# Designed miniproteins, single chains, continued (4), part 101

Each design is a single chain, and the fold is of that chain. pLDDT is the mean over its residues in the fold that is shown.

## One batch from the design tools (miniprotein)

Design m15724
Fold by ESMFold2-Fast:
Structure m15724 (fold): chain A 100 residues (1-100)
Amino acid sequence: LKEALEQVQKAIDYLEKALDPSASAKEVVDLLQKAGDLLLEAYRLSTDPEVREQLFLALAYVSTAIVYAQQGDLEKAREYAKKALEYAQKAKDLLQKLLA
């Protein structure tokens, strides 16, 4: 649980950086890929079904955001990255409650 929370916190940081309007398409792709890798690791470390569901949804939105960023559609990439961030934050909240 503690390791899963640490991975989710790092993923949230990368997602927030990807939402920076000054970030280039290449930077957004790199940041989203790093966030995705961390969310996948958190998913593998998590046994709670509700946490796994929030992480799975975050991963799905990150994957969609990467596709749009690779196409140069940064508006749609950031829209889906924002949705990924919302689900990552929900997973973080659940993990924090499980550790309390």
Scores: mean pLDDT 88

Design m15725
Fold by ESMFold2-Fast:
Structure m15725 (fold): chain A 89 residues (1-89)
Amino acid sequence: SILERIEEKIDEVLEEMKTANKEQQLALLEHLYGLILIRLSIEKLLTFPQLNELAAKMEEIFKKYKETGDAEKALKEILKLVKEFIEKS
């Protein structure tokens, strides 16, 4: 299914981030950001306003990462945010 392919791509990106340099980690984090939003949209776990709020907060974390270069912290914050949005639904 399309959800399984997206899940496989998310896992692939997460594994690649473990060995990537700082510049590559930035590009991979941006790719991961997009994949997570697409997955949540397809699964319909969140309403459109909730998806917009999540997207805005994920974008804020991504911008913060660009300033600090801390890909690990950015990834942890994004995953925590996604979990919180799903659990509140």
Scores: mean pLDDT 78

Design m15726
Fold by ESMFold2-Fast:
Structure m15726 (fold): chain A 95 residues (1-95)
Amino acid sequence: SAEEEEIKKRLEEISRRAQEIANRAQKAVEDPSLSEEEKKKLKEELEKEVEELRKELKELEKVAPESLTQEVINAKMNLIGAEAGILVLERQLER
């Protein structure tokens, strides 16, 4: 159905954006040219983006049909990955 296709696309977009957040966090950890202040600002930005995606996922999970169970699981797993990446960046800022 059109509604199911829309929900699927939104779940796939959450997964894609979560992967981008994880990649941005990892690149920041690996980049020696970034200042501590630039890394702090990026961390705050990425944390806000993750919070927005978590809120959207919770709303989509309430209406997602069983046929989209894998897409919901993928979105959850990718958000965990994004949070892990941010945590690595946070720990680097402690040194």
Scores: mean pLDDT 89

Design m15727
Fold by ESMFold2-Fast:
Structure m15727 (fold): chain A 68 residues (1-68)
Amino acid sequence: GNEDAKRSGEAGVKAAEAGDSAAAATAGYQAHLVSTTEEAKRYGYLAAEAGRRGDAKEAAEYAQKAHE
């Protein structure tokens, strides 16, 4: 992955752990945009969708996978 994708993934995990699903969604979407691999892009998108639904736990899981 690239540095920007890792940073966005980490921010998404922190936001979701704090219960901030909107911030987790934003971070996941940013990871999707800046990721260089198809797998990391997919996980960033899934994190954004989970955060948008208010599922902070699922958003944290996908944001962590996007970080890798």
Scores: mean pLDDT 70

Design m15728
Fold by ESMFold2-Fast:
Structure m15728 (fold): chain A 80 residues (1-80)
Amino acid sequence: AAENAALAEAARAVAEAAREAAKLVDPEVAKELEEVARVAERVAEKLAAGEPLTPEDLAELEEADRKARRAGDVVAEIHA
């Protein structure tokens, strides 16, 4: 089953997007994006270790994705 690998990949993508966005925005916003990246990394590590995800883990990942997507709009504006 590849579901854990797929979720871990998604979580890593969110973390990576948040870190890239953090390089391109105001330091206050960058701090929030670094927090998003940490949450996404924790979920990815848990999945990679084969540990079960709680509903809270999924909610944190969804929130992290939402924040990273919002920050991506700023990155797109800067980079075209």
Scores: mean pLDDT 71

Design m15729
Fold by ESMFold2-Fast:
Structure m15729 (fold): chain A 75 residues (1-75)
Amino acid sequence: LTEAADRLLELGKKYDEEGDYRNAAFLYTQAGILYEKAGQPEKAAEAFRLAADAYRKSGDVTKAQEMEEKARELE
């Protein structure tokens, strides 16, 4: 789970750097879910915060807020 989450996070960063915020947000969200399942709430929170930023850049402010709330709940 952790290795898969790390790979998704890295892939998400590549899409984010290329300006593909929608795909970046999806990949960051999946990484966060996998980190949660792996019992790594700190890494999950980081992934959900990255997803929130990517959703905001893509224009999906509602999903951005949902991801920010998820990240805060894990702290």
Scores: mean pLDDT 84

Design m15732
Fold by ESMFold2-Fast:
Structure m15732 (fold): chain A 66 residues (1-66)
Amino acid sequence: MKELRERLEKDPNDVEALVGMGEQLMLQGKFDEALAYFEKALELDPNNKRAKQLLLNTKNMIKILK
C-alpha cells in the first residue's frame, strides 16, 4: 500500500497504481472507495480489461450487500 501511495503522489494518473489501490480497498471491504479508483483508472484508460472487470465486480458486491 505504501508503494502504491508513493506512485500516486508522483503521478496521480498512474493507471496501474490506481487499479492496485482499488484492489487493496476491495480486500478491506471499502467498496465505495475502490469503485472511485477503478472509475478513475477507466477514465484514463477505457480499454483496461482489469480495471473494467474490477469495476463490474465492485458494483455487483455493492448490489449484493443491499
Scores: mean pLDDT 80

Design m15733
Fold by ESMFold2-Fast:
Structure m15733 (fold): chain A 56 residues (1-56)
Amino acid sequence: KEEKINELKEKIAEIYDEGYKETKSSELSEEQQKEALELRREIAKIEGKEMLPQEI
């Protein structure tokens, strides 16, 4: 469970790092933002938390 959460966190960090390298800014592409959001939702689901109600 915790190992899975750490894997998802690493994936999010990689997305942000790649986005920064490509754009030279802290802004992600729309596709990268959605992918990161989905990973955050998976973490919240595993932890038994609910995230902001958005497009589900």
Scores: mean pLDDT 67

Design m15734
Fold by ESMFold2-Fast:
Structure m15734 (fold): chain A 55 residues (1-55)
Amino acid sequence: SIEDKVIELVEKELGKEAAEELKKKIEEMRSQGASDEEIERAAVRLYTELSEKAA
């Protein structure tokens, strides 16, 4: 839900490839047993990281 919203924002602002990287990292965290709040925090952090990488 919240992670899906962040993925949509990344796709709109940084492109599909950046959104796919974010999605992959979120899935890796979920497979490691991360909580919803940890995933939300990571999604925001990864969005910032991908934004910096795209610049």
Scores: mean pLDDT 77

Design m15735
Fold by ESMFold2-Fast:
Structure m15735 (fold): chain A 90 residues (1-90)
Amino acid sequence: NEELLEEVRRLLEEALRHVREAAEAAKAGDYEAAREHLERALEALRRVGELLEQLDPESRAEAEKLIAEAEREIKRILSEVDPEAFKKAI
């Protein structure tokens, strides 16, 4: 399941990139761009969920660790944004 696990890594990197862009857009007051990036991040995470269903138990456990790492990074990125500004992007 190396190819599927690599795809999970790629999609998580894509999601993190979009979350970062959303945070930067929100800080700049560009709530439209922030929303668009958040939508792309959510789409990447949805695809990760679909791939989890295709992984064997061992690869799924590894993917879950990658997801936990990505979740921590997303929380770190979002902590850089004013909560009021972020709510306007949602």
Scores: mean pLDDT 81

Design m15736
Fold by ESMFold2-Fast:
Structure m15736 (fold): chain A 60 residues (1-60)
Amino acid sequence: GSADARKSLAAAEEALKKGDYTAALTGAHEAIRLARESGDEELERRAQEVLDEAKKGLGL
């Protein structure tokens, strides 16, 4: 549900702040999936931003 999506996003954001780009990438993918399942377009967009930053951190 959206609560699980929010928790996954929070974990991904925390990983990104710590420079753990691999964990941030994984968490962002999970948050996107859960946000799509719940129809939370705002949360999906935020998770996509974390995904994009994690990819840049990995040189992708």
Scores: mean pLDDT 84

Design m15737
Fold by ESMFold2-Fast:
Structure m15737 (fold): chain A 58 residues (1-58)
Amino acid sequence: SSKIIVPKSKSPEEVAKFVADLLGDLLKTMSKEEILAYLRKNFEGIDLEAVAEELMKL
């Protein structure tokens, strides 16, 4: 249950694509709050709000 530390070279858009691949169809059923909770549990080192906004655009 270690968090993934996002390298500074990764953009919110790149992280969002990675997360979208992991969640697949589950992403369509999630609210922004649920996406943010998932991101806060699993990732650090990046603007998680920006990643959530990019995921909501997909």
Scores: mean pLDDT 82

Design m15738
Fold by ESMFold2-Fast:
Structure m15738 (fold): chain A 84 residues (1-84)
Amino acid sequence: SAMDELASLTVEAIKAAQAGDRERADELIDRYAEVLKKQGKTDEQVQRSREALRLAMEAVEAFNKGDTEKAEELFAQANRVAGG
């Protein structure tokens, strides 16, 4: 299903961020956006979802560097963007 594909892409993007593979992470975000467009999401919804995923990846990178406070702020921002 498309939801299973979006979940898989999210997990892969997080793993790419953990590995420091920015090129792979960007490719996965682009695939995520394509799946949303195929589901009939608007450009605004697609951009909001892309921003939420990017913030979540930045949170993972911050956490891996030991910056727990920045990671928490970025996850909170990702949740607000995704929930709006």
Scores: mean pLDDT 83

Design m15739
Fold by ESMFold2-Fast:
Structure m15739 (fold): chain A 85 residues (1-85)
Amino acid sequence: EEAVREFRDLATELQLKIDEILAKVTDPEKRKEISRLAVETAREFSRLLEEIRAHADDPEKVAELLQRFRELAEQTLKKLEEIAS
């Protein structure tokens, strides 16, 4: 439950960042790039969440998946800020 909550909080933060960037970005190519990254990230997050729930009885595996999720979230945020520049 806590792991899923943390996951959702970070996913919500990413969505807010995407919305903020899209609100001020008028360049069609940049908007296309942001949209593509958002879709790819959403798919990876869904996959990780499914795997976390599937391995809820394995704390070690859950910890590994959460670490992978944090890394992906961090990389995605950096890329979004970069595109916005």
Scores: mean pLDDT 77

Design m15740
Fold by ESMFold2-Fast:
Parts: structure tokens; C-alpha cells; sequence
Structure m15740 (fold): chain A 79 residues (1-79)
């Protein structure tokens, strides 16, 4: 229950952020980025809950930083 609640909160937060940052983007692109953000958010929640090793948590951080950079770049290109 606790783990699933944390994952669900992470998914909701990720969806909201993508919708705000990519508000001007086509719906298809927003949906694609929401899916990717949700996937990483769940893995991040698992890391925070102590379910991942230090190495796995570091990998998740690197993937999250890469996705944030990609979303930022897309938002700038669409402006």
C-alpha cells in the first residue's frame, strides 16, 4: 500500500509537470513524454523507498536528468 501510494503520487506529479512544460506541444508528443516521465518517476519512487541498490538509484538519477534535459529542449524548440 505504501509503495503503491508513493508510485501513484510520483506518476501524478510527473504527468502534471509534463502537461505544464509542454502545454504548447501536440497531444501525441505530450502523451509520449508523460509515459516516459511516469516510468522514470515510478523507478525514482522505488529508489526513494529503498527498493533499489545505490548503483540502480544512480542510474535512475542519470536517466531522469537526461529526460529533463530532453523535455527542456523540446519546450524551447516549440516556443
Amino acid sequence: AEREALREAAREHARALVDKVLAAAPEELREEMRERAEELAVRGADAEAGELSEEEAERVREEAERLVEEIRRLAQELA
Scores: mean pLDDT 78

Design m15741
Fold by ESMFold2-Fast:
Structure m15741 (fold): chain A 91 residues (1-91)
Amino acid sequence: MTLSPEEEKALAENGKRLQEIASKHKDSTFQQAINAIKAFAQANNDQELLDNAQKAAADLSDFDSLYAAMIKFIEAAVLGNEAALKAAENL
């Protein structure tokens, strides 16, 4: 996949923003992360992401569903999707 210079800069800036959010770690951050992904999926009408997040919430050992949900959410956030960034900030 070819990224424009603007997209690469957005990825770096959004990545830094996500790292700053992650640095506000809490004892229950994992469940809060799943809830943020679910909120983003609902806001974006993404049924596949919502299903994967719900499956991960029901079975924390289902790493495939968790990985799929988290990667899609992170990708949306680092690409500057406003709903994903707002969900991450509310984490």
Scores: mean pLDDT 66

Design m15742
Fold by ESMFold2-Fast:
Structure m15742 (fold): chain A 65 residues (1-65)
Amino acid sequence: MLTPEQIKKQLETNGNIYDEKDPNAREIYLHKGNLFELRGNRVVPVYINNIPKGTKYKIVERDIP
């Protein structure tokens, strides 16, 4: 399972910027070692290699319904 620290390291290696306090940062949910985004009323899986370089992001650990 990927930890938040491992995810940050991979995203930083790909040229992405962690910014927890930016309201426009891409919000990535971590649930049971898997990454997700909320898009409207849908939960969508996220793949680190598919995140565009230069993306500002934050990681949120919470239960996904």
Scores: mean pLDDT 74

Design m15743
Fold by ESMFold2-Fast:
Structure m15743 (fold): chain A 74 residues (1-74)
Amino acid sequence: SEGEQLLREFEEAMEELARAVAAGDWEKAREIDERALPVFRRLMELIAETGDEELRARLREILARLRERVEAAL
């Protein structure tokens, strides 16, 4: 499904972002953030359109993991 594909793309981007932050590579982190933004926007649109609570929960988990990893690296 579109949601599953976008969720995989977003999760991969967030994993790359966490690694870039941990490495102190702020230019790469910015590039990943810019690339991930339209994927995040489409995921939010799909959640709003479909009411898919599983997709919403999985997106929240990805963001929570990123937050924990970034806070640990900073």
Scores: mean pLDDT 84

Design m15744
Fold by ESMFold2-Fast:
Structure m15744 (fold): chain A 58 residues (1-58)
Amino acid sequence: SLLDRVVAEVAAQRGITDPALLEAIRRLAEGWLRGFKLPETEEVLRRVVRLAVDAETV
């Protein structure tokens, strides 16, 4: 899916390799997309995934 591709790209840029952390980021981003009814465009997905990475890693 587009979400899985964006998660992989952002994770690679941040040096994230832990599979459990990647799954947590993916689930958080998906939850926000569904919960807030956000459009699943590439730009929105990139913003949401970056926020999910920050939430799980900072």
Scores: mean pLDDT 81

Design m15745
Fold by ESMFold2-Fast:
Structure m15745 (fold): chain A 93 residues (1-93)
Amino acid sequence: PSKTPSEEEKKKIIELLEKALEAAKKGDVEKAMEYLQEAELLAEEAGAIELSTAISMAILAIAVAKATGLSDKEAAELAIPAIEKALELAKEK
């Protein structure tokens, strides 16, 4: 298992991931990406490698979708499962 973030770090990461999920559900790729990048940085700094990797997968899903010509809405929808997985990991104890 990776290093566990502090309670304060977890709370902030969870808040950012919840905001990213809400933005993604609205098709707001720019806001979703912004929140995901901030959450990834916090997870990386906390040493939560598994969580950071899960967040990176959501970012990669958006980047690849946009690069292949998918719409903002389609790119955001592709990221939802990865964001949900990251939220589950962040809420783990």
Scores: mean pLDDT 81

Design m15746
Fold by ESMFold2-Fast:
Structure m15746 (fold): chain A 66 residues (1-66)
Amino acid sequence: MAEAIRELMRLAGFDEGAEETAEKVLAGQSSPSVLSAAFIAGVGKLYEEPDNEELRRALERVLAEL
């Protein structure tokens, strides 16, 4: 789950802070709002880039682990 969120944030354009966010998720310190923000950003990016297979797979991995 945490690794899928990290990849989703990177692919959605959140390179800055992605490692810090992944660390907080791994430590169990992240609120559900962090997951929601990452998912919303990923969906928005996929709407702009519908052929982005890496982004699609990252979203699918997050959904599969929910």
Scores: mean pLDDT 67

Design m15747
Fold by ESMFold2-Fast:
Structure m15747 (fold): chain A 56 residues (1-56)
Amino acid sequence: HMSGEELVAQAEAARAAGDYVTALRYLWEAMQKGALTNEEAHDLAVELAEGAGRAG
């Protein structure tokens, strides 16, 4: 089992690689483990969605 902190790190790595789906999966699992506040999780999800939709 990965810790919530490891899941956040994996989500960031996937985002940097442009793997939007994998990044969202890790972010969701990190939220379920309580490693992110609701606001932090929401802000990261918005950044991922904007990156996938507009940042190229």
Scores: mean pLDDT 74

Design m15748
Fold by ESMFold2-Fast:
Structure m15748 (fold): chain A 62 residues (1-62)
Amino acid sequence: MTPLELRIVQLLLERGPLSAAELARELGASRATVRRHLDRLEALGGVVRDPATGRYSIAPPP
């Protein structure tokens, strides 16, 4: 996991469900950069996206 991906996971654990735009603002990164890392984390099963809200949250640990 990259340092940015770890920071995304920490923010989702601490602040609850967040959109890519909200994460980008909090991390000081572009939305495109955050979306690429979220796509990777979702593919790895680390995060899930709510289709109703478009927000991401931490997947439960196995």
Scores: mean pLDDT 79

Design m15749
Fold by ESMFold2-Fast:
Structure m15749 (fold): chain A 87 residues (1-87)
Amino acid sequence: MELPSVEEILEGIERGLEMAEKALEAAKEGKLKKEEAIEILEKLIKELEELKELAKKLPEEDRKIVLPKIEEAIKKLEELKKEVEKL
């Protein structure tokens, strides 16, 4: 299994955050059930946690770029999940 590139990691983070924001919006609009939106967010958080573990195996120079971005994305997804839970 090849390690992902910095570019692939950053693109993955951006796509994950976009999907998470759309899930929250759909739940707020009643287009998606609250439980389904939570499941989507939990899956995205799990995927980012797995990506974080892979990123720890990258060279130090790459790690210092991607690890903070992954951690910020996980925190943002946890906040979005809390917003869905309040609906």
Scores: mean pLDDT 84

Design m15750
Fold by ESMFold2-Fast:
Structure m15750 (fold): chain A 82 residues (1-82)
Amino acid sequence: AMEALKKGIEALKKGDYENAVKYFEQAYKGLSGFEKAVAYLLLATAYRKLGDEERANEYLQKAIEEFKKAGKTEEFKRLLLS
């Protein structure tokens, strides 16, 4: 799960948005709480880069819900600004 998250971030930085989506989808299936929220946020970013605003907004909403459950709203704001 964490390995998939790291590989997704590497793909995202290289502009390989299709593989970034695949890695982040694998990541959230094996993660919970805060780490799952981060995977959803990164998946939303990858979909936005692909021009899929509908899926980007869907996963952003999922990320917000997971950050609320984890009590990490300030960390969510920090990730959006980075």
Scores: mean pLDDT 79

Design m15751
Fold by ESMFold2-Fast:
Structure m15751 (fold): chain A 61 residues (1-61)
Amino acid sequence: SAEAAEARKLRAEGKPPELTEEQRKILTEIASTLRKIGDLIDEALKAGKPPPKGPVPAEEP
């Protein structure tokens, strides 16, 4: 329909992503990883479990 064609043109003028397919894939993978980390943190907080007591608790800040 004409409305669909106009919406497509507005999207094109809104600057389509100039990122390469590789960059999109990397960004998606990073987002997925961050989401999993968030889930792990939420699970630990809900369990009320204290953080492990020991040296070098983290890999890399």
Scores: mean pLDDT 65

Design m15752
Fold by ESMFold2-Fast:
Structure m15752 (fold): chain A 80 residues (1-80)
Amino acid sequence: SEEEGRALMLIRLLVIAAESAVFVVENYPKIPEELKERDLKGAEAAVKEARTLMEKYGIEDPDLQARIEEIEARIEKLKA
């Protein structure tokens, strides 16, 4: 459906946004701690919303699931 297509687009954008935020924290060690915390919190929120939308619309995309799991693992590593 058009609605399902729009949801999938939003999920993809949320995953890309989370990946981008995590990439910045990983690759720019001299950014202020406040910005790192903000970006990681943003990535966590985006991943949570993506999972919620996937569940709501019954979207079972193994590539998106793998990317979300990778983002979650990267966030945990950065918090350690």
Scores: mean pLDDT 89

Design m15753
Fold by ESMFold2-Fast:
Structure m15753 (fold): chain A 80 residues (1-80)
Amino acid sequence: MSPEELAREALLLLGRAAEAERAGDLERARALAEEAQRLFAAAAGRPEDVDLSDPAVVDEVLEAAREALLAALEELRAEA
């Protein structure tokens, strides 16, 4: 998967986690959120050694995912 694909998949999983939390399925919501965080880490290029308890690492992963999404949106605009 490209970083853009990983970031989109992670956002989809976060949406599903929010729906599960709203339905009261907290265990499912937590599992989906953890999977989304792993995909964000993979998008940042550090899938195996990411300490997601460190706010600085989380911010780095989220910034990389944001950049990947913005790049994908710019590419779609350029193709039009």
Scores: mean pLDDT 66

Design m15754
Fold by ESMFold2-Fast:
Formats: structure tokens, C-alpha cells, sequence
Structure m15754 (fold): chain A 82 residues (1-82)
């Protein structure tokens, strides 16, 4: 169970980083960049909600808090792009 959560967190981070790089490559189209940024921010929010629901078990609380912090950091990095 715990290994699957760590793997999910890593895959999530890699997926978001990949999406951010795609937005950067579209720098010539400001409208597409803005739409992509909004979609990624929504995805981060949706994933944060899913993470909180998954870690509602008290035994997993510490890992849930770590995942939420990681998602918050990704959201901040997204705001610094463009």
C-alpha cells in the first residue's frame, strides 16, 4: 500500500512537470499557454482533494500531509512559470 502511494506521488509529479514543459514550449501562443496553466492548476486542486480523501485514515496522515505539501510546491512552481 505505502509503496503504491509513493509511486503515485512520483508519477503525479512527473506528469505535472511534463505538462509544464509542454506549456513552456508553446510560449509563442499566449492564449494556449494561459489555458494550459488553468487546466494544470485545476488538475493540481483535483489531485489534492483525491490525496486528502485517500489519506483520511489516521495511520496514513503523515504521508498525506507530505503529499499535500508536494502538490502545494508544484502549484507555486506553476505560478512562477509565465
Amino acid sequence: MEEKIEKLTKELKETLEKAMKKIEKQTGDKEAVQKGKELLLKAIDDLTKQALAYYKDPSKKAKGEELVKQLEKLKEQMKEIL
Scores: mean pLDDT 67

Design m15755
Fold by ESMFold2-Fast:
Structure m15755 (fold): chain A 92 residues (1-92)
Amino acid sequence: MKKALEEAEKLKKEFEELYEKMRELYKKDPASEETIREMERLVEEMQEIAKKLQEIADKYPDNKKLREIAIEVGVTLSMAQMQLQTMKLEAK
């Protein structure tokens, strides 16, 4: 349990750093093909982290903190995916 929580907290931090990079890219040049490609890469990395966090939460279903982390990361990932789709629509 304690090691799983430590791993989840580390993964959450890595996820938050990727999301912040994505937000910075969106503000600098939201219509650039280069920016869209970089955001696609960041979202893909975020998806892998979210998957790992869900797997940890599923392994320890009675741990409310692990479940909370997995849910929060999943919600943020959905928002990131929506922003990427918006950028793709703006790149005309």
Scores: mean pLDDT 82

Design m15756
Fold by ESMFold2-Fast:
Structure m15756 (fold): chain A 57 residues (1-57)
Amino acid sequence: MEEIKKKIEEAEKRLETARKNLEQAVSDGNDALVRVAQREIEEIEKELKKLKSEYEK
């Protein structure tokens, strides 16, 4: 249970960083980095959904 909780916290921090990277890429007009950041956010959100589901067992 504690390992999953720590993974959730780490994934939430990664999500915050990825969102900041997305905003920076948008500000810079770098479409390629925008797509990379959006993909990273999607993968982290999927991971968080799975981890939260496992933690609630």
Scores: mean pLDDT 82

Design m15757
Fold by ESMFold2-Fast:
Structure m15757 (fold): chain A 67 residues (1-67)
Amino acid sequence: NDVENLAKDLAKTLKEKGIATSKPIDISEVPTIENLVKQLLPDYELSFHTAAVPGNPNQVTLTVTVK
C-alpha cells in the first residue's frame, strides 16, 4: 500500500539521517502515517511537523525527527 510504503521510507530515512520529509500527502492520511512510523520505530523519540503545500489546502508535507 502507498501509505505503508511511505511510512517505511520515512522510517528508513529517519534511521539513517535523523530527519525525514515526505512528498505532499493528504491531511487526512497524516495520523495513519504517524502511527505507522511510530510502530516501525517503537524505541525512538519522534517529533512530527506538518507544513502547508502552496496552492493546495488539502495537502501537507510531513517531517519526522529523532530527538
Scores: mean pLDDT 85

Design m15758
Fold by ESMFold2-Fast:
Structure m15758 (fold): chain A 65 residues (1-65)
Amino acid sequence: MLEKLREELEKLVKQNPKNARAYTFLGSVYRMLGEDEKAKEYYQKSLALDPKNEEAKHGLKNIEK
């Protein structure tokens, strides 16, 4: 379930690397899987594309405090 969603989102970001929302979602999925390092990476990519993305900012704060 989460693995399938992760695979679909990874395909989406490869197809459209400007999709900030997909990066935010990938960060959330990796966080739910307990992979904080990858979650942080994807939240940072989302913020690089959309610096005002509150969901990505919140996700990153939850990892680093």
Scores: mean pLDDT 79

Design m15759
Fold by ESMFold2-Fast:
Structure m15759 (fold): chain A 93 residues (1-93)
Amino acid sequence: SEEKKRELLRYAFALSVAIAIASLDTVPGAREEAARFVEQLAEDVEKKYPNAKEASKKLREFAQALREGNIDEARKLAMEAVDLLEKTLKEQE
C-alpha cells in the first residue's frame, strides 16, 4: 500500500541520517547520539509490529556499528534492516 511505502521510506531516511551523523568524526558524541536514535527506533518498531523481532535485532546491530564508527559495516546493516522492515510491513497485510 502507499502508506506502507511511505513508512518504509521514512525508515530508510532515518537510517541514512543516522549514518551521516555518525560520520561527523569531529563532533563529540555524534556516534553515540546516532546509535541511541537507532536503538529507540528499534524499540518503537518492535512495540508497533509483533513480527518485527528480526528487523529490530538488525537495527540494534546497525546501532552498534554506528557507535563503533564502523561506517562501512553500518551501511551494509542499514540495507539489511530496510529489507527486513519491508518484509515486516508486507506481512501486516
Scores: mean pLDDT 86

Design m15760
Fold by ESMFold2-Fast:
Structure m15760 (fold): chain A 70 residues (1-70)
Amino acid sequence: AASEIAKLDAEEKKAIEQLDQARANAKALFSKRVKDPAEREKLEKAIDEGRDAGIKVIQMRTEREKAAIA
């Protein structure tokens, strides 16, 4: 149903927003604690890569569920 699809979209969007907020907080913390820019970049990269992979898996799952409902 359209309402179920809308709910899945809203949940996905909220999860991404939470990840963005956590990412912003982590980068702010790294800027304060990690003075070496190269070390900070490595830490930020690791976090970004992990989240990108997770988001893709979730998106593929969501699309399959939408197809099954439709």
Scores: mean pLDDT 75

